Designed miniproteins, single chains. Designs and how they scored, part 55

Each design is a single chain, and the fold is of that chain. pLDDT is the mean over its residues in the fold that is shown.

## One batch from the design tools (miniprotein)

Design m1893
Fold by ESMFold2-Fast:
Structure m1893 (fold): chain A 63 residues (1-63)
Amino acid sequence: SAAAREARRRQRMIETIRELAKMYNASPSLVEETIRAIEQGAAPEVIRELFRRLAEDIKRRIG
């Protein structure tokens, strides 16, 4: 079902975010905000924007 695929996609995204957060010591507030949005099933546009902000945060940390 579409719901099952969406749930699987959300789980995979959360796992990836946790991995990257640990690896790059990303902003805890951005990580929490991103995970919450994914858990709530936020629109793809919202998730993409949060991913972009998270990527920018990581880039600032590693140069």
Scores: mean pLDDT 81

Design m1894
Fold by ESMFold2-Fast:
Structure m1894 (fold): chain A 73 residues (1-73)
Amino acid sequence: SPAEKLIEQGEAARKAGDFKKAAEYFSQAAKLGTGQTRARALALLSSSLQSLGKYEESQKKLDEANRILVELG
């Protein structure tokens, strides 16, 4: 899916140490993804935001991911 391709690009950017670019890819993936894929993109976005020192934004994305996972069962 387009969302999963963006997750792959985000992971590649993260491995290269480019957390800003990783966050951009994961943000796009979260917008295009649904269900478990969106939750995963939001969790990866949260981690990238932590690496950028954006702790409040990181927590909000993690909370959104957790809400989606609770809804899925």
Scores: mean pLDDT 90

Design m1895
Fold by ESMFold2-Fast:
Structure m1895 (fold): chain A 74 residues (1-74)
Amino acid sequence: SEQELVDQLLAETTARLREIQAAAQSRDEWVAQVEALVLETEARARATLSPEALRQLQGQLQAVLRELHAEFEA
């Protein structure tokens, strides 16, 4: 279902974001890699999901990014 696709994309993207956070040696490297992944994920989602599901994914992804940003600056 579409909800399963949203959940899968969110889980895969979150796992990759955590890998980037663990591997990045600088803030600039982290920002660049996160931006690239977000653009790639949004492009994949836009091709597959309805506008409603895309908005849901974007909202959840933004929450994850906020959490990871707080962890990174701690």
Scores: mean pLDDT 82

Design m1896
Fold by ESMFold2-Fast:
Formats: sequence, C-alpha cells, structure tokens
Structure m1896 (fold): chain A 79 residues (1-79)
Amino acid sequence: SNAEKAKEGAEEGGRRYAGGPDQATFGSVLGAAIGSEGDARKGGALWAGTYGTRNMSGGPDAAVQGAAEGAKKGAEEGS
C-alpha cells in the first residue's frame, strides 16, 4: 500500500508541475514524499528523482512514468 501510494503521489505531483521534464520530475519527487510514510517516503522520493532524471530525454510524460516506477521500487526497498 505504501509503494502504491508513493507511485500515485509521484504521478499526481508530476502532472501538477509539468512545465517540462525538470519540473515534472521535481513534482513527482514531492508527490512521492507526500503520498508515502516512514522509510518508504525516503526511498520513494530518492528513486523517483533518479528514474525521473533518467527518462527526461523522452519528455515530461516519460519523466513522470520513470519517476512513478522509481517511487514504487524505492518505497518497497524502504519498507
């Protein structure tokens, strides 16, 4: 549940800050942190940033998708 919340938060945050891939990734990191708790919050936010950044060349939507995948994996690892 925390991993899914981190993913959903990253997707929502990325949409709200989508001026470009950089802004989308930043919003996804914030959303992942807000959507999750405890160690899952830290892992989700860190991995959202890493995966979002890796996908910036595909544009804002690709950055958000990467960040959401990273948020879920990071939150699972943080649990």
Scores: mean pLDDT 77

Design m1897
Fold by ESMFold2-Fast:
Structure m1897 (fold): chain A 62 residues (1-62)
Amino acid sequence: GPLRLGVRALEDYEARSPEEVSLKKGEVVEYLGNAGPGWVLVRKADGSEGRVPGHLVEPVSI
């Protein structure tokens, strides 16, 4: 299949709006693209999608 890109959470993050998702430290999620300056769009394992701060995640291969 196509190459999937992922990001890993460097710390816990709590969503502050419906456009955002919460992450636990060490959680790996699918990277969907840039979501504006300082934000990335991700998809969680449960299928939920939203943005998170880009500085709180690091790229990983999945």
Scores: mean pLDDT 83

Design m1898
Fold by ESMFold2-Fast:
Order: C-alpha cells, then structure tokens, then sequence
Structure m1898 (fold): chain A 87 residues (1-87)
C-alpha cells in the first residue's frame, strides 16, 4: 500500500504547490508574450522550491509526498525544455 501523507508532508505540498503555482502562472504569462527568457527564469524558480521540498520529503522517508513532488518537478522540467526549444 502507498504510504499515507504525514501532516508535515501535507504542509510541504501546500507550501511547494503554492510557490510552484505562482511561478508557473508567471512563466505562462511570459510565454504568451513571447518572452521566453523570462518564462525560463520563472520556471527555474519554481523548480528550486520543488527540489527543496522533494529533498525534505526524501529525508523524512515520506514516499507519498516525494512522489507528488517528483511528478510536479517532472511537469515543470518538461515545460522548461519546451520553452528552451522555442527560443
């Protein structure tokens, strides 16, 4: 069975998710304006928060939280590669 999210894991997800959503929205706005360099900058900021939260979850052995953060990280890294290909 998948491990249950801990209260600390939920807190990490909420904090990282909020930061990720802010940077993702800013990146999308920049991309729509054709400012690919600014979009890349915002995506990299989002990646920083997700990586930090992922390391914390892994250190705690919180596999459920780590899996969610890894999926979010994969999504933003793929978006970064797409934007980098467009410039």
Amino acid sequence: PAPVLSPEGIDLLLEAGSRYDEYLKKAEEAYKKGDYEKAIEYLREGIRFLREALEEARRRGDDATADVLENMLREVEEKLREVEREK
Scores: mean pLDDT 77

Design m1899
Fold by ESMFold2-Fast:
Structure m1899 (fold): chain A 115 residues (1-115)
Amino acid sequence: MEVEEVKKRVEEVIDLVQQAAIDRENADKLAEEALRLTEETGKKAKETADKIKSDAEALKELAEAFGALAGTLLTAYDTNKEKFSEEALEALRRAYEIAEETKKYLLEQYEKALK
């Protein structure tokens, strides 16, 4: 199921962001990878939403998954400013913005599906 694939990818990105917070030697590379995967997964989520536009429950589950990702990214950014380079912090901030925008898109599709 495409919804389950997107949810699994979000969980993988969350795990990677959490690893970046504890692995100082790889923190910058992991933050950049988290941005790339957030961009790819966000695009896949929007494509999935367009296919399942009448499935309100699935759209809400995807929105909640991106809400969790956004929260994890924001926490990593706020609590680890001393551990990350400026470039890595910018990557986490951009990933957060993409996750929030994807969540908003999914919530708009969810609200339309309820009508």
Scores: mean pLDDT 85

Design m1900
Fold by ESMFold2-Fast:
Structure m1900 (fold): chain A 90 residues (1-90)
Amino acid sequence: DEIIKLSQEIFKKLGKLVRGGGSYLMLMGGSGSIALARVAGDEKAARESEEILREAGKQNLSLYGNYNEQLKIVSDATGRVGRITADALS
């Protein structure tokens, strides 16, 4: 319940800051990962993950119409956030 509530709050806040194609997938996965890091007590990991998603969103916005490049940015950002979250949980 706490993770779900926190994920929804993060999703709403990131939705204002992250733009571009594929950003919805980054927001879904990234919000959950940030919530897990915070529940684990790793605020640094949560903040680093948020910044990665913000930067990826800006890049996706600049690459509008280039689907393959947008997917690459989404994949890279999601992978980086996933690794940070895994480290926070270990």
Scores: mean pLDDT 65

Design m1901
Fold by ESMFold2-Fast:
Structure m1901 (fold): chain A 67 residues (1-67)
Amino acid sequence: SAELEALIDAFVASLPAELQEAARAWLRSLTAHLDLDVAQLRALLDAFREVLERGADLSLLNPPIAA
């Protein structure tokens, strides 16, 4: 859905550049696996914005890349 991709793109654009690719891939995967609609994705992104505003360390959301 173009609307789902637009929501993902808008959210990802608000993140630091180093997190953007991983966040986009993760959100697209999550949306596909859970069959999220626009309202569900918007609620999820709202929750993530709240967590970020509380100063959560985003590095804890990504496991270390094992070589």
Scores: mean pLDDT 72

Design m1902
Fold by ESMFold2-Fast:
Structure m1902 (fold): chain A 84 residues (1-84)
Amino acid sequence: SLYDQLRAKTIELARKYGFTDIAKIDQIMDDLYAQLKPLHSDYFLKRILPTLVLLKLAGEPESWLEKVKNNDPHTLLLLSGLPA
């Protein structure tokens, strides 16, 4: 499923940056997936969701989430490239 693919990618990305708490990753991912799935295509979710979870794990402000929800083009472009 899309959710399973996103979860696997998110855990892999988070581990590369030293985040190992799977329960916390799952909690943040579940919340963001529920908020963003109605607003974005599967294509954009695959590009932005893992990075947005990582940003929340790092303590980034809620303004990132609000910009994604509002389809801010600059924010979406940046988030789509961050997992490189």
Scores: mean pLDDT 76

Design m1903
Fold by ESMFold2-Fast:
Structure m1903 (fold): chain A 76 residues (1-76)
Amino acid sequence: MLTKAKAELTVEAEGDNVKVTYKGEVEGPLAASYEGEKLLPAAPGTYTSVKVEAVLDENGNVVSEEKWEGEPVEVP
């Protein structure tokens, strides 16, 4: 049976810091989910949110993977 795994990392500027929100989910026989949030001090620059979805076979090999990048966020 195929297992579908998803991971999301969202970055938002908050003054001189970035707020990082992360979520993960695994669908299938080993179903699990996790999420959290953390405020990190950031150097000025561009930060980008990312989302990844992967499909794994019964041996844990990646049979497909898609990655999406969100809108870039500028920290002054």
Scores: mean pLDDT 70

Design m1904
Fold by ESMFold2-Fast:
Structure m1904 (fold): chain A 56 residues (1-56)
Amino acid sequence: SARVLEVERLLHSLGYRFDGVYDEVTRRAVRAFQRQHGLPDDGVADDAVVAALRAA
């Protein structure tokens, strides 16, 4: 989906590593970002996570 691609692009621009697999690798990267920014580390790229990624 467009949101998944946007999240992956933002994470990549922030230096997060992934191998281009959407589901598991993207979820792990989202969890890592959530932990670093004090958000619940559920791996879900909700509106709060997307806003935090855009602000980073």
Scores: mean pLDDT 71

Design m1905
Fold by ESMFold2-Fast:
Structure m1905 (fold): chain A 88 residues (1-88)
Amino acid sequence: SSESERMRELVEKAREEVREKLEKLPEEYREALMKSVEYSVLAIGYAASAVSSRREGNEEEAERYRKLAEEYNEKSNEYDKKAQEILS
């Protein structure tokens, strides 16, 4: 779907930008932080899709996207926590 394609492109772009900045850091930390960024991008993307769907009157679609955004935000927070623990 166009939505899945858009999300994939956002994640790929974020991965590329993060890799350059993290190259000199411990690999486990880089992996955890990269996952946090990927999930954060997905959460933001689905949150935006939820708002768009609601404006179009597609309540079922909006709720589906809202739940996806919440799920990915939770995953992003877990990986951010893991990254912080690696540095402690």
Scores: mean pLDDT 85

Design m1906
Fold by ESMFold2-Fast:
Structure m1906 (fold): chain A 97 residues (1-97)
Amino acid sequence: IELKIEGDTATVTVKEEFVGPEVGDKIASAVIRASGEAKKIVLDLSNVKYISPEATDAIILALAVARAIAKSQGKEVPEFVVKSKDNSPEVKALKAL
C-alpha cells in the first residue's frame, strides 16, 4: 500500500490485487494515521480484485476508532470515500462508512 497526504486529503492506495488480513492491517494502520492528518480519507481499491472479510473488519474498526478519537477531542470526523470497481459485500460495507 501507499499513503499520500496532499493538503486536507489523504489517499491510501492499495496496489495489491488480493487483500488478506496482513494487507488489511496495513490499510487499517494507514487509515488511523490519515485520520490524524487529513479531513478526507480516500481508500483507493481500484486495483483490488478480492478483499477478505478479516481485512474489511479491520478497516471498519480502524475508522470507527479514528472517528471516536476525533469526536472525543472536539475535532471534525474525517470524511471517508472508497474507490472500487468491485461490488462484493465487503466493498459495499466499506462504501457504507
Scores: mean pLDDT 78

Design m1907
Fold by ESMFold2-Fast:
Structure m1907 (fold): chain A 91 residues (1-91)
Amino acid sequence: SKALEELLERLYRLGYEDGKLAAETGEIRFLADSLPALAAYLLSQGLSPEEVKELLRVATKGMIEGAREAGASEEDLEYLERAAEETIAAL
């Protein structure tokens, strides 16, 4: 739906901003460790596991790209990517 497309675009942008800020403040591991709580929150709002997976894929893609653009280390990027994959796989 158009509403879902607009939500996905906003989530990518918000993720990008979060990833960039986390890289600039040295908080990438904190951002990564927060992903399971974000997934649980979205499920608690009545979203299906499949909807949460799609939202998290887009949001975490933004986070990783924003962190990379802000100069995050490969170690921190791998940590964030693994946390994203594990959170999505657990849904």
Scores: mean pLDDT 88

Design m1908
Fold by ESMFold2-Fast:
Structure m1908 (fold): chain A 65 residues (1-65)
Amino acid sequence: GMKNVQELLKIVNELMTEKGLSPEEVGLLVQQAVEEALKRAKPTGPTPEDRTNVAAGLVTDVLKK
């Protein structure tokens, strides 16, 4: 499975359940993290699934800062 995607989903769930953020607020944070991650590196890989997993890892790293 895509381990980085699973970790990202876990963080999103924690932001909603433990921090009390709305889905709209979490969506905005994820969008900002995607923009920041793409400034640092472009996800590369032979398949769309590999690229998605790399992208999820980059977004997760931004959200942990």
Scores: mean pLDDT 75

Design m1909
Fold by ESMFold2-Fast:
Structure m1909 (fold): chain A 63 residues (1-63)
Amino acid sequence: SMMEQALAAATAGALAQAEALRRYLGLDPEVTVEAVDADHIRVTIRTPTLEEELVIPASRIAL
């Protein structure tokens, strides 16, 4: 399904960003990816001092 593909793609992207934070800033980020509604996914990357949250339309991730 589109949402399943979007969740998988969003998770991969978030993990890549978390890896960059480890390499460049020495941070240990937590990653969460969840469906907010039928068409949107929330991605959160957290460290003790940094929080980044993105809400992405599933249609932008899965075709």
Scores: mean pLDDT 77

Design m1910
Fold by ESMFold2-Fast:
Structure m1910 (fold): chain A 61 residues (1-61)
Amino acid sequence: SIEDQWKAFLDWLKQNASRLSDAALERLKAELEEAKARYPQVAEIVDEILAVIDATLAAKA
C-alpha cells in the first residue's frame, strides 16, 4: 500500500539520513513539505520524516 511505502521510506531514512548530503536532505524536505500541503492525509507520516531530516541537518551543522 502507499502507507507501507511511506513507512518503508521512513525506516530507510532513519538508517541512512546521516549519509545523505545537505543538498539532498534540503531537497527532500522541500518535496515533503509540498506533498504534505497537497495530500493532508499523509501529514502525520510526512511530519515524522521531516523530523528525521531536521534532526540530521541540525546534527551536521
Scores: mean pLDDT 85

Design m1911
Fold by ESMFold2-Fast:
Structure m1911 (fold): chain A 63 residues (1-63)
Amino acid sequence: NAEELFKKWDIDGDGTLSPGELALLLKSLGYTGNIAALFKEFDTDGSGTIDFEEFKKLLEKVT
């Protein structure tokens, strides 16, 4: 469940994932690809963080 996974790794509780939080999350799922490249692709607003809508699209690509 994307929502539960997002909330688990949103350590700051700000409603976004940092690059470090996303990296830990993807490693917990067994993802072995280039996390930095994924982050840049799905950071569509250039905020330097991944919001929940961007995160759902990212999960669809890696699962």
Scores: mean pLDDT 76

Design m1912
Fold by ESMFold2-Fast:
Structure m1912 (fold): chain A 95 residues (1-95)
Amino acid sequence: MDVQLDLLRRLADEGRLDEVLQRSKEIITQLIDSLTNLTDEEKQQLIDLVLNEDLDGVEELLKKFVEEGKITPTQAEQLLAVSRLLVELKQRARE
């Protein structure tokens, strides 16, 4: 993960938006796929929110999953932090 994030930061700095978009999708999909207690539909909903840069929606959905006992607070914090980073890098690549 960290090596992929370092590469993603460099691609964003170089303005390689298409590569940042592709790598961001791969990273978030792999991270969410590790959440074995979520349904495929719930995983896809979370992925779509991250890819659409809806960080408020991501935070709200993660809070709901924690309240339902489907993920831990630590998993939610990690997912939100990664989602925020991916959105920031995507926005930086567009500049």
Scores: mean pLDDT 82

Design m1913
Fold by ESMFold2-Fast:
Structure m1913 (fold): chain A 78 residues (1-78)
Amino acid sequence: MKVGEELLERMRERAERMKREGDERAARVAEEAVRRVEELLKKGEQKVLDLRESVEAALESMDKAAEVADEILEERRR
């Protein structure tokens, strides 16, 4: 079983993208989510599977938040 590991990898990739764009708030939210999923994997892989849909929805929300943050940062630099 590696579903939890794949979810963590996807979350880490999104967190890294947010950091690259300077979205500190969005990056911290993503990092916190990654940490919580890591803790769930240590306690039991079943919980990660049960939350898979919710985690994927959260990843999509984080991606949207990063886009909005990028626009705000760009506007501030005008």
Scores: mean pLDDT 65

Design m1914
Fold by ESMFold2-Fast:
Structure m1914 (fold): chain A 87 residues (1-87)
Amino acid sequence: ALERLIEALRTQAEDARALLDPEAAERVTRLLEEAIRAAEAGDWEAAAEAAGEAAREAARALGLSEEEARAAEEHARALVRKALEAA
């Protein structure tokens, strides 16, 4: 579960670099790197927060609405929570 979560977060960082403006890509990538470090340290709450914030920032950078950005944040947090339940 943990290795799969880290793989998914790394893929999201690659997608951010490909799809977003350089400044937005840097912010999103830093948050995803924070999520990976927290997950590796066993701090799942911090991992969920960082992954959620990365998703929200990415949604905003793509021009999505604040409601859509919130939905992306909640979805990312839920995915980290599922990885926790599988660990």
Scores: mean pLDDT 81

Design m1915
Fold by ESMFold2-Fast:
Structure m1915 (fold): chain A 111 residues (1-111)
Amino acid sequence: GLVERVREHIERGDRDAVLAELREQLKTLIDAAVEAFERGEDPETVIARLRAMIDGLADGVRSAGPEAQELATRIRAAGDKAVEAMREAYKQGKTPEEIREAALKALDEAL
């Protein structure tokens, strides 16, 4: 699973491969949140669910061992920046696509 892949990449010193995989996981969570906005789901419920999923991803990374702690912290911090950007874009009345773009930009700037 993800924990085993993170551990293997850390053991090989392949931090860029781990970061790329975790970026794709975060992007998938952001895409799911945007789809929920498009379905007209309550924004606070969508954001709370996204935060919980990001926390779960970070906890999964952390469970790979002591060497994964910094990586888990980075992923949570980057995810939090994406959530902040989504909230701000939503508050400004942006479209789902613009909310997605804001979240991905914030994610990439924080990683």
Scores: mean pLDDT 84

Design m1916
Fold by ESMFold2-Fast:
Structure m1916 (fold): chain A 75 residues (1-75)
Amino acid sequence: SLLEELLPTLPQKARDFVASLLAAGDTEREALAHFIGNNPANVLSAEQKKELARLLAAGEPLETILERLREIVEA
């Protein structure tokens, strides 16, 4: 999945956070929502966090949100 492809690009603390949620049985969308809300290791700026939270609230496809996260992380 695109989320699994992005995990190696994240700081270890953020990657461990997402991996623990997935291991606990969260869906990728649920894990992504918790990642955005908690912002482990402050990977996202306040503005980026608001943008991604808006996409989640709007019901955007998971792939669309993950592509935007990839753009943010790779910049």
Scores: mean pLDDT 83

Design m1917
Fold by ESMFold2-Fast:
Structure m1917 (fold): chain A 61 residues (1-61)
Amino acid sequence: MEAVEQALLALRRGTSVRGVGRLLAQLMNISLRTAEELARTLSEDPEAAKQRVEEILKEQE
């Protein structure tokens, strides 16, 4: 969940979707493609993005 909050802050600061995707990839240890998709979802529907993050974190454990 902290990764989503940092990504939202970056988006509000004007960071590009690609830049936010790189941040999410590092914080969540996921592929750049998945992270970029999450960054796009986060900018459009933060609630859906939070649910997706929970699913990814659950899959990693």
Scores: mean pLDDT 77

Design m1918
Fold by ESMFold2-Fast:
Structure m1918 (fold): chain A 80 residues (1-80)
Amino acid sequence: SRMIELSDLLIELQELITNKDYEGVLERLRELIESKDPDRIRLAYVMARALIKRGVQEATPLLEEAERLLKEMGVSPELS
């Protein structure tokens, strides 16, 4: 199920953040962006925003790339 796959990805990303494995989470976000899947790119956008709020400035280019790709796909990056 796509929903189960996305939930598993979210759990993996949250575990990396909890363990402060920021290099690992950034690498996973790059993979999500390169997937060309709008659901995975949106997950990368949400996670990049969370990292920036935690002080991980290295996530900024990934946030900008995810937003750009979602707009190109005709999908709003903002679900308020």
Scores: mean pLDDT 81

Design m1919
Fold by ESMFold2-Fast:
Structure m1919 (fold): chain A 95 residues (1-95)
Amino acid sequence: SATRYVAEKLRVIGFELTAELLLKKIEESKSVEEKLKAALELKREVESLKRWPLTEELRKVLEKTKERLKKILETEKDEKVIKVLEETIKTIEEL
């Protein structure tokens, strides 16, 4: 029980830190190629969460990630980046 709690907490923290890094790369990168790479990596990280039960803490981090992705979509002009971000949002909603 205690070991499971620690593992779940570390998974939430690990995802939150990884998502923050990748979201920042998507927001700050001037290269479409770098944005696309970060967006694809974020999509893979979200998809990997399907292997684990969703805790309320993880759901809250995912909701914040989704809202930040929606904000990025308001200003993103590259169709390939837009598609990956939309697919990532859909994956979060299906979790």
Scores: mean pLDDT 86

Design m1920
Fold by ESMFold2-Fast:
Structure m1920 (fold): chain A 77 residues (1-77)
Amino acid sequence: TDRRDVIEEAIKELEKEYPEATFTLSEENGYYVVHVQLPKGELEIFFDRDGRFVGSTGGGDKELRVKIVLELARLTR
């Protein structure tokens, strides 16, 4: 199964839990990047070309940010 499809499926699950957030997936410089637009902030979550979680950047609600990052990382293992 394509690692991009795994990330897209994980995003669909998170969209159910966080309907106020907008998720977009792109490929940048050999990484998969999930852009998350929140009502009070923005977040980027990075995966390498093998679909392994690398890290995240962003600001806004710290609890919501941490929760989204951990859930996405868990769903893409």
Scores: mean pLDDT 78

Design m1921
Fold by ESMFold2-Fast:
Structure m1921 (fold): chain A 61 residues (1-61)
Amino acid sequence: SYEGAGYQAGKQIVANSADEAEARRRLDEAIANATSVLKTPEEKQAFAEGARKGFEDALAA
């Protein structure tokens, strides 16, 4: 699912970033890049929500 794909992307961004500020910049860029190629508002929203959730879950771990 696009939400699941976003979730994994958000987690990987946190794992591969030096600090939270870098991770947040990379998250915003990844969402912008992914949503530019998705076709429907529902797909764009699902990916963005998944990515933000994966990001926050990884920071809390």
Scores: mean pLDDT 84

Design m1922
Fold by ESMFold2-Fast:
Structure m1922 (fold): chain A 76 residues (1-76)
Amino acid sequence: SAELQAQKEQMAKRLREAIEKIRSLTDNPEILELLKKIEELMEKMLAAKSEEEFNAIAKELDKVIRELGELLREEM
């Protein structure tokens, strides 16, 4: 649907901007590894052909983003 495509594009844009910003601020290998995992999940999300696939990948993205947030708090 057009709604799903818009959600995918919006999420991908926000994720790319966030990844670029974080990557410019740190050389922490654990954080860089999580950023790479987020990029891989983002590509998988964009390739999702159903709302069910999208939701499953979005849930996995949420877990990785949470882990990233914990590591970022440790550095702050």
Scores: mean pLDDT 83

Design m1923
Fold by ESMFold2-Fast:
Structure m1923 (fold): chain A 89 residues (1-89)
Amino acid sequence: VKAEVEQLLATAEAELEFIERALSGELHVPVTPENFETPLKTAEAALKEARKLIEEYNMDPEYLERIDELEKRLEELKKRIEEFSSNNQ
């Protein structure tokens, strides 16, 4: 379970980092909302499954803090993508 949770958190972190770097222009990828739908959905699903496992197995509260922080990053990125789409249409 711990290894599975760590893998889910790593997956979420990687997807969020990809989106952040793409939005900042560090990556040579087209900045379109469609390109971020799958990364956002993947990060969201990973965080939901990780939270479920952490709660089900009564894991260390520090894991919930890590999820809360990643969920905040996810929501900020969703807002940024929506603003980009709205302002450039």
Scores: mean pLDDT 78

Design m1924
Fold by ESMFold2-Fast:
Structure m1924 (fold): chain A 83 residues (1-83)
Amino acid sequence: MKREKLAELEAKLAELKKKQDAGEVTEEDIKEGAKILREGLRLKIEIAEEEAKEKGDEELLKEVERARELLPKLEAEYEKYLA
């Protein structure tokens, strides 16, 4: 169900985008968006890792490793919107 969870998160991001475009976004909406982006990134990495292992795709595995290496830095950036 990881792909289904990712689709749910993307749908929530789309709703937040609509609020932003309408000028209705709040600070709480920004914090929620940051949380969703962070969770979605983690899920995308997990899905890509599972796919790479199933296919034996060494290049995709390398990209997953790079993404995991960058994840803590990107999460620190999102924390600016959570505090």
Scores: mean pLDDT 77

Design m1925
Fold by ESMFold2-Fast:
Structure m1925 (fold): chain A 71 residues (1-71)
Amino acid sequence: SLAAIEARALERARAALAEIVGEETAERIMAAARAGDSQAVHDLLDTLPEEKQEQVREAVGAVQAEAAAEL
């Protein structure tokens, strides 16, 4: 189901984020994203160095591309 594909993509995104920014920050970003709070997500990412922000965007983009290919 689409919901199952999305759930797996979210779990992969969470794991990738944890590797880049640590588990606590990854959980905060994921919680804000699940709540649809794009401002909180943006604010959390803005606290990171530019290099880490870029790594997060690349990791999320890769997970989204994999999920789209699975659809």
Scores: mean pLDDT 77

Design m1926
Fold by ESMFold2-Fast:
Structure m1926 (fold): chain A 68 residues (1-68)
Amino acid sequence: VDEIVETLREIGERRPEIRDSLLSTAETARALAASGKYSTEEITEMAVESMRGNGASQEDIDRVREAG
């Protein structure tokens, strides 16, 4: 999960137009991990769905999946 959060931060630094939405996604991923109710794979797919909704590229999505 820390790798997913860091990857989302790095993408946001390169894409300032979606940075705030990616930071929000990272906070959600961290909260889901802290709840203990979701696997890393489930959290990764939830982050990916949020990224698609915010206009992230396929390359950005693939990078987050590689981190999860």
Scores: mean pLDDT 79

Design m1927
Fold by ESMFold2-Fast:
Structure m1927 (fold): chain A 92 residues (1-92)
Amino acid sequence: KLEELIEKLHSPDPEEQVKAVRELAELGTPEAVRAIAKAMLGPQEVADEAASAGFRLGTPEVAEALRKAAEQSPDPLKQERLRNVADGVAAR
């Protein structure tokens, strides 16, 4: 269920967070897409999986969610990465 996957994103284990991102990508709902975009603000391994999930989904909604997450980030490097992934998704 969506709620259980979002809880797993708060796991102290990066492997559990990565698994949650993969399962959220399989759901593909707007709520799951927003959770994936926010996961890109997390640890590098989780952010990498979230970026891959965004490319696999490839919808305009994913690009928009990533851009909104970038605007909320205080880290300019994370902000740039989120925009780059969003642009790549939108180019499909």
Scores: mean pLDDT 78

Design m1928
Fold by ESMFold2-Fast:
Structure m1928 (fold): chain A 73 residues (1-73)
Amino acid sequence: AKFKIVVSADGVVSVYQVSGASETLLETSENPGKPADVIILETVKALEEKYGGKLSDFSYLENNEAEVVLVPK
């Protein structure tokens, strides 16, 4: 499964499920005071646990965004 993680300047994290051209918002959380890279890595680990997959691909994008591909365990 493919996910997109977006971190705002205020530490708000938004996680999207990506299906082709469609992005569906799954969850948002506030993480004030954490660096964006730490938030992204913690979010990847949480997605692996929640959706029962393991990380197969990770692309760090500009503007504190990342694309993540999880495969079944």
Scores: mean pLDDT 74

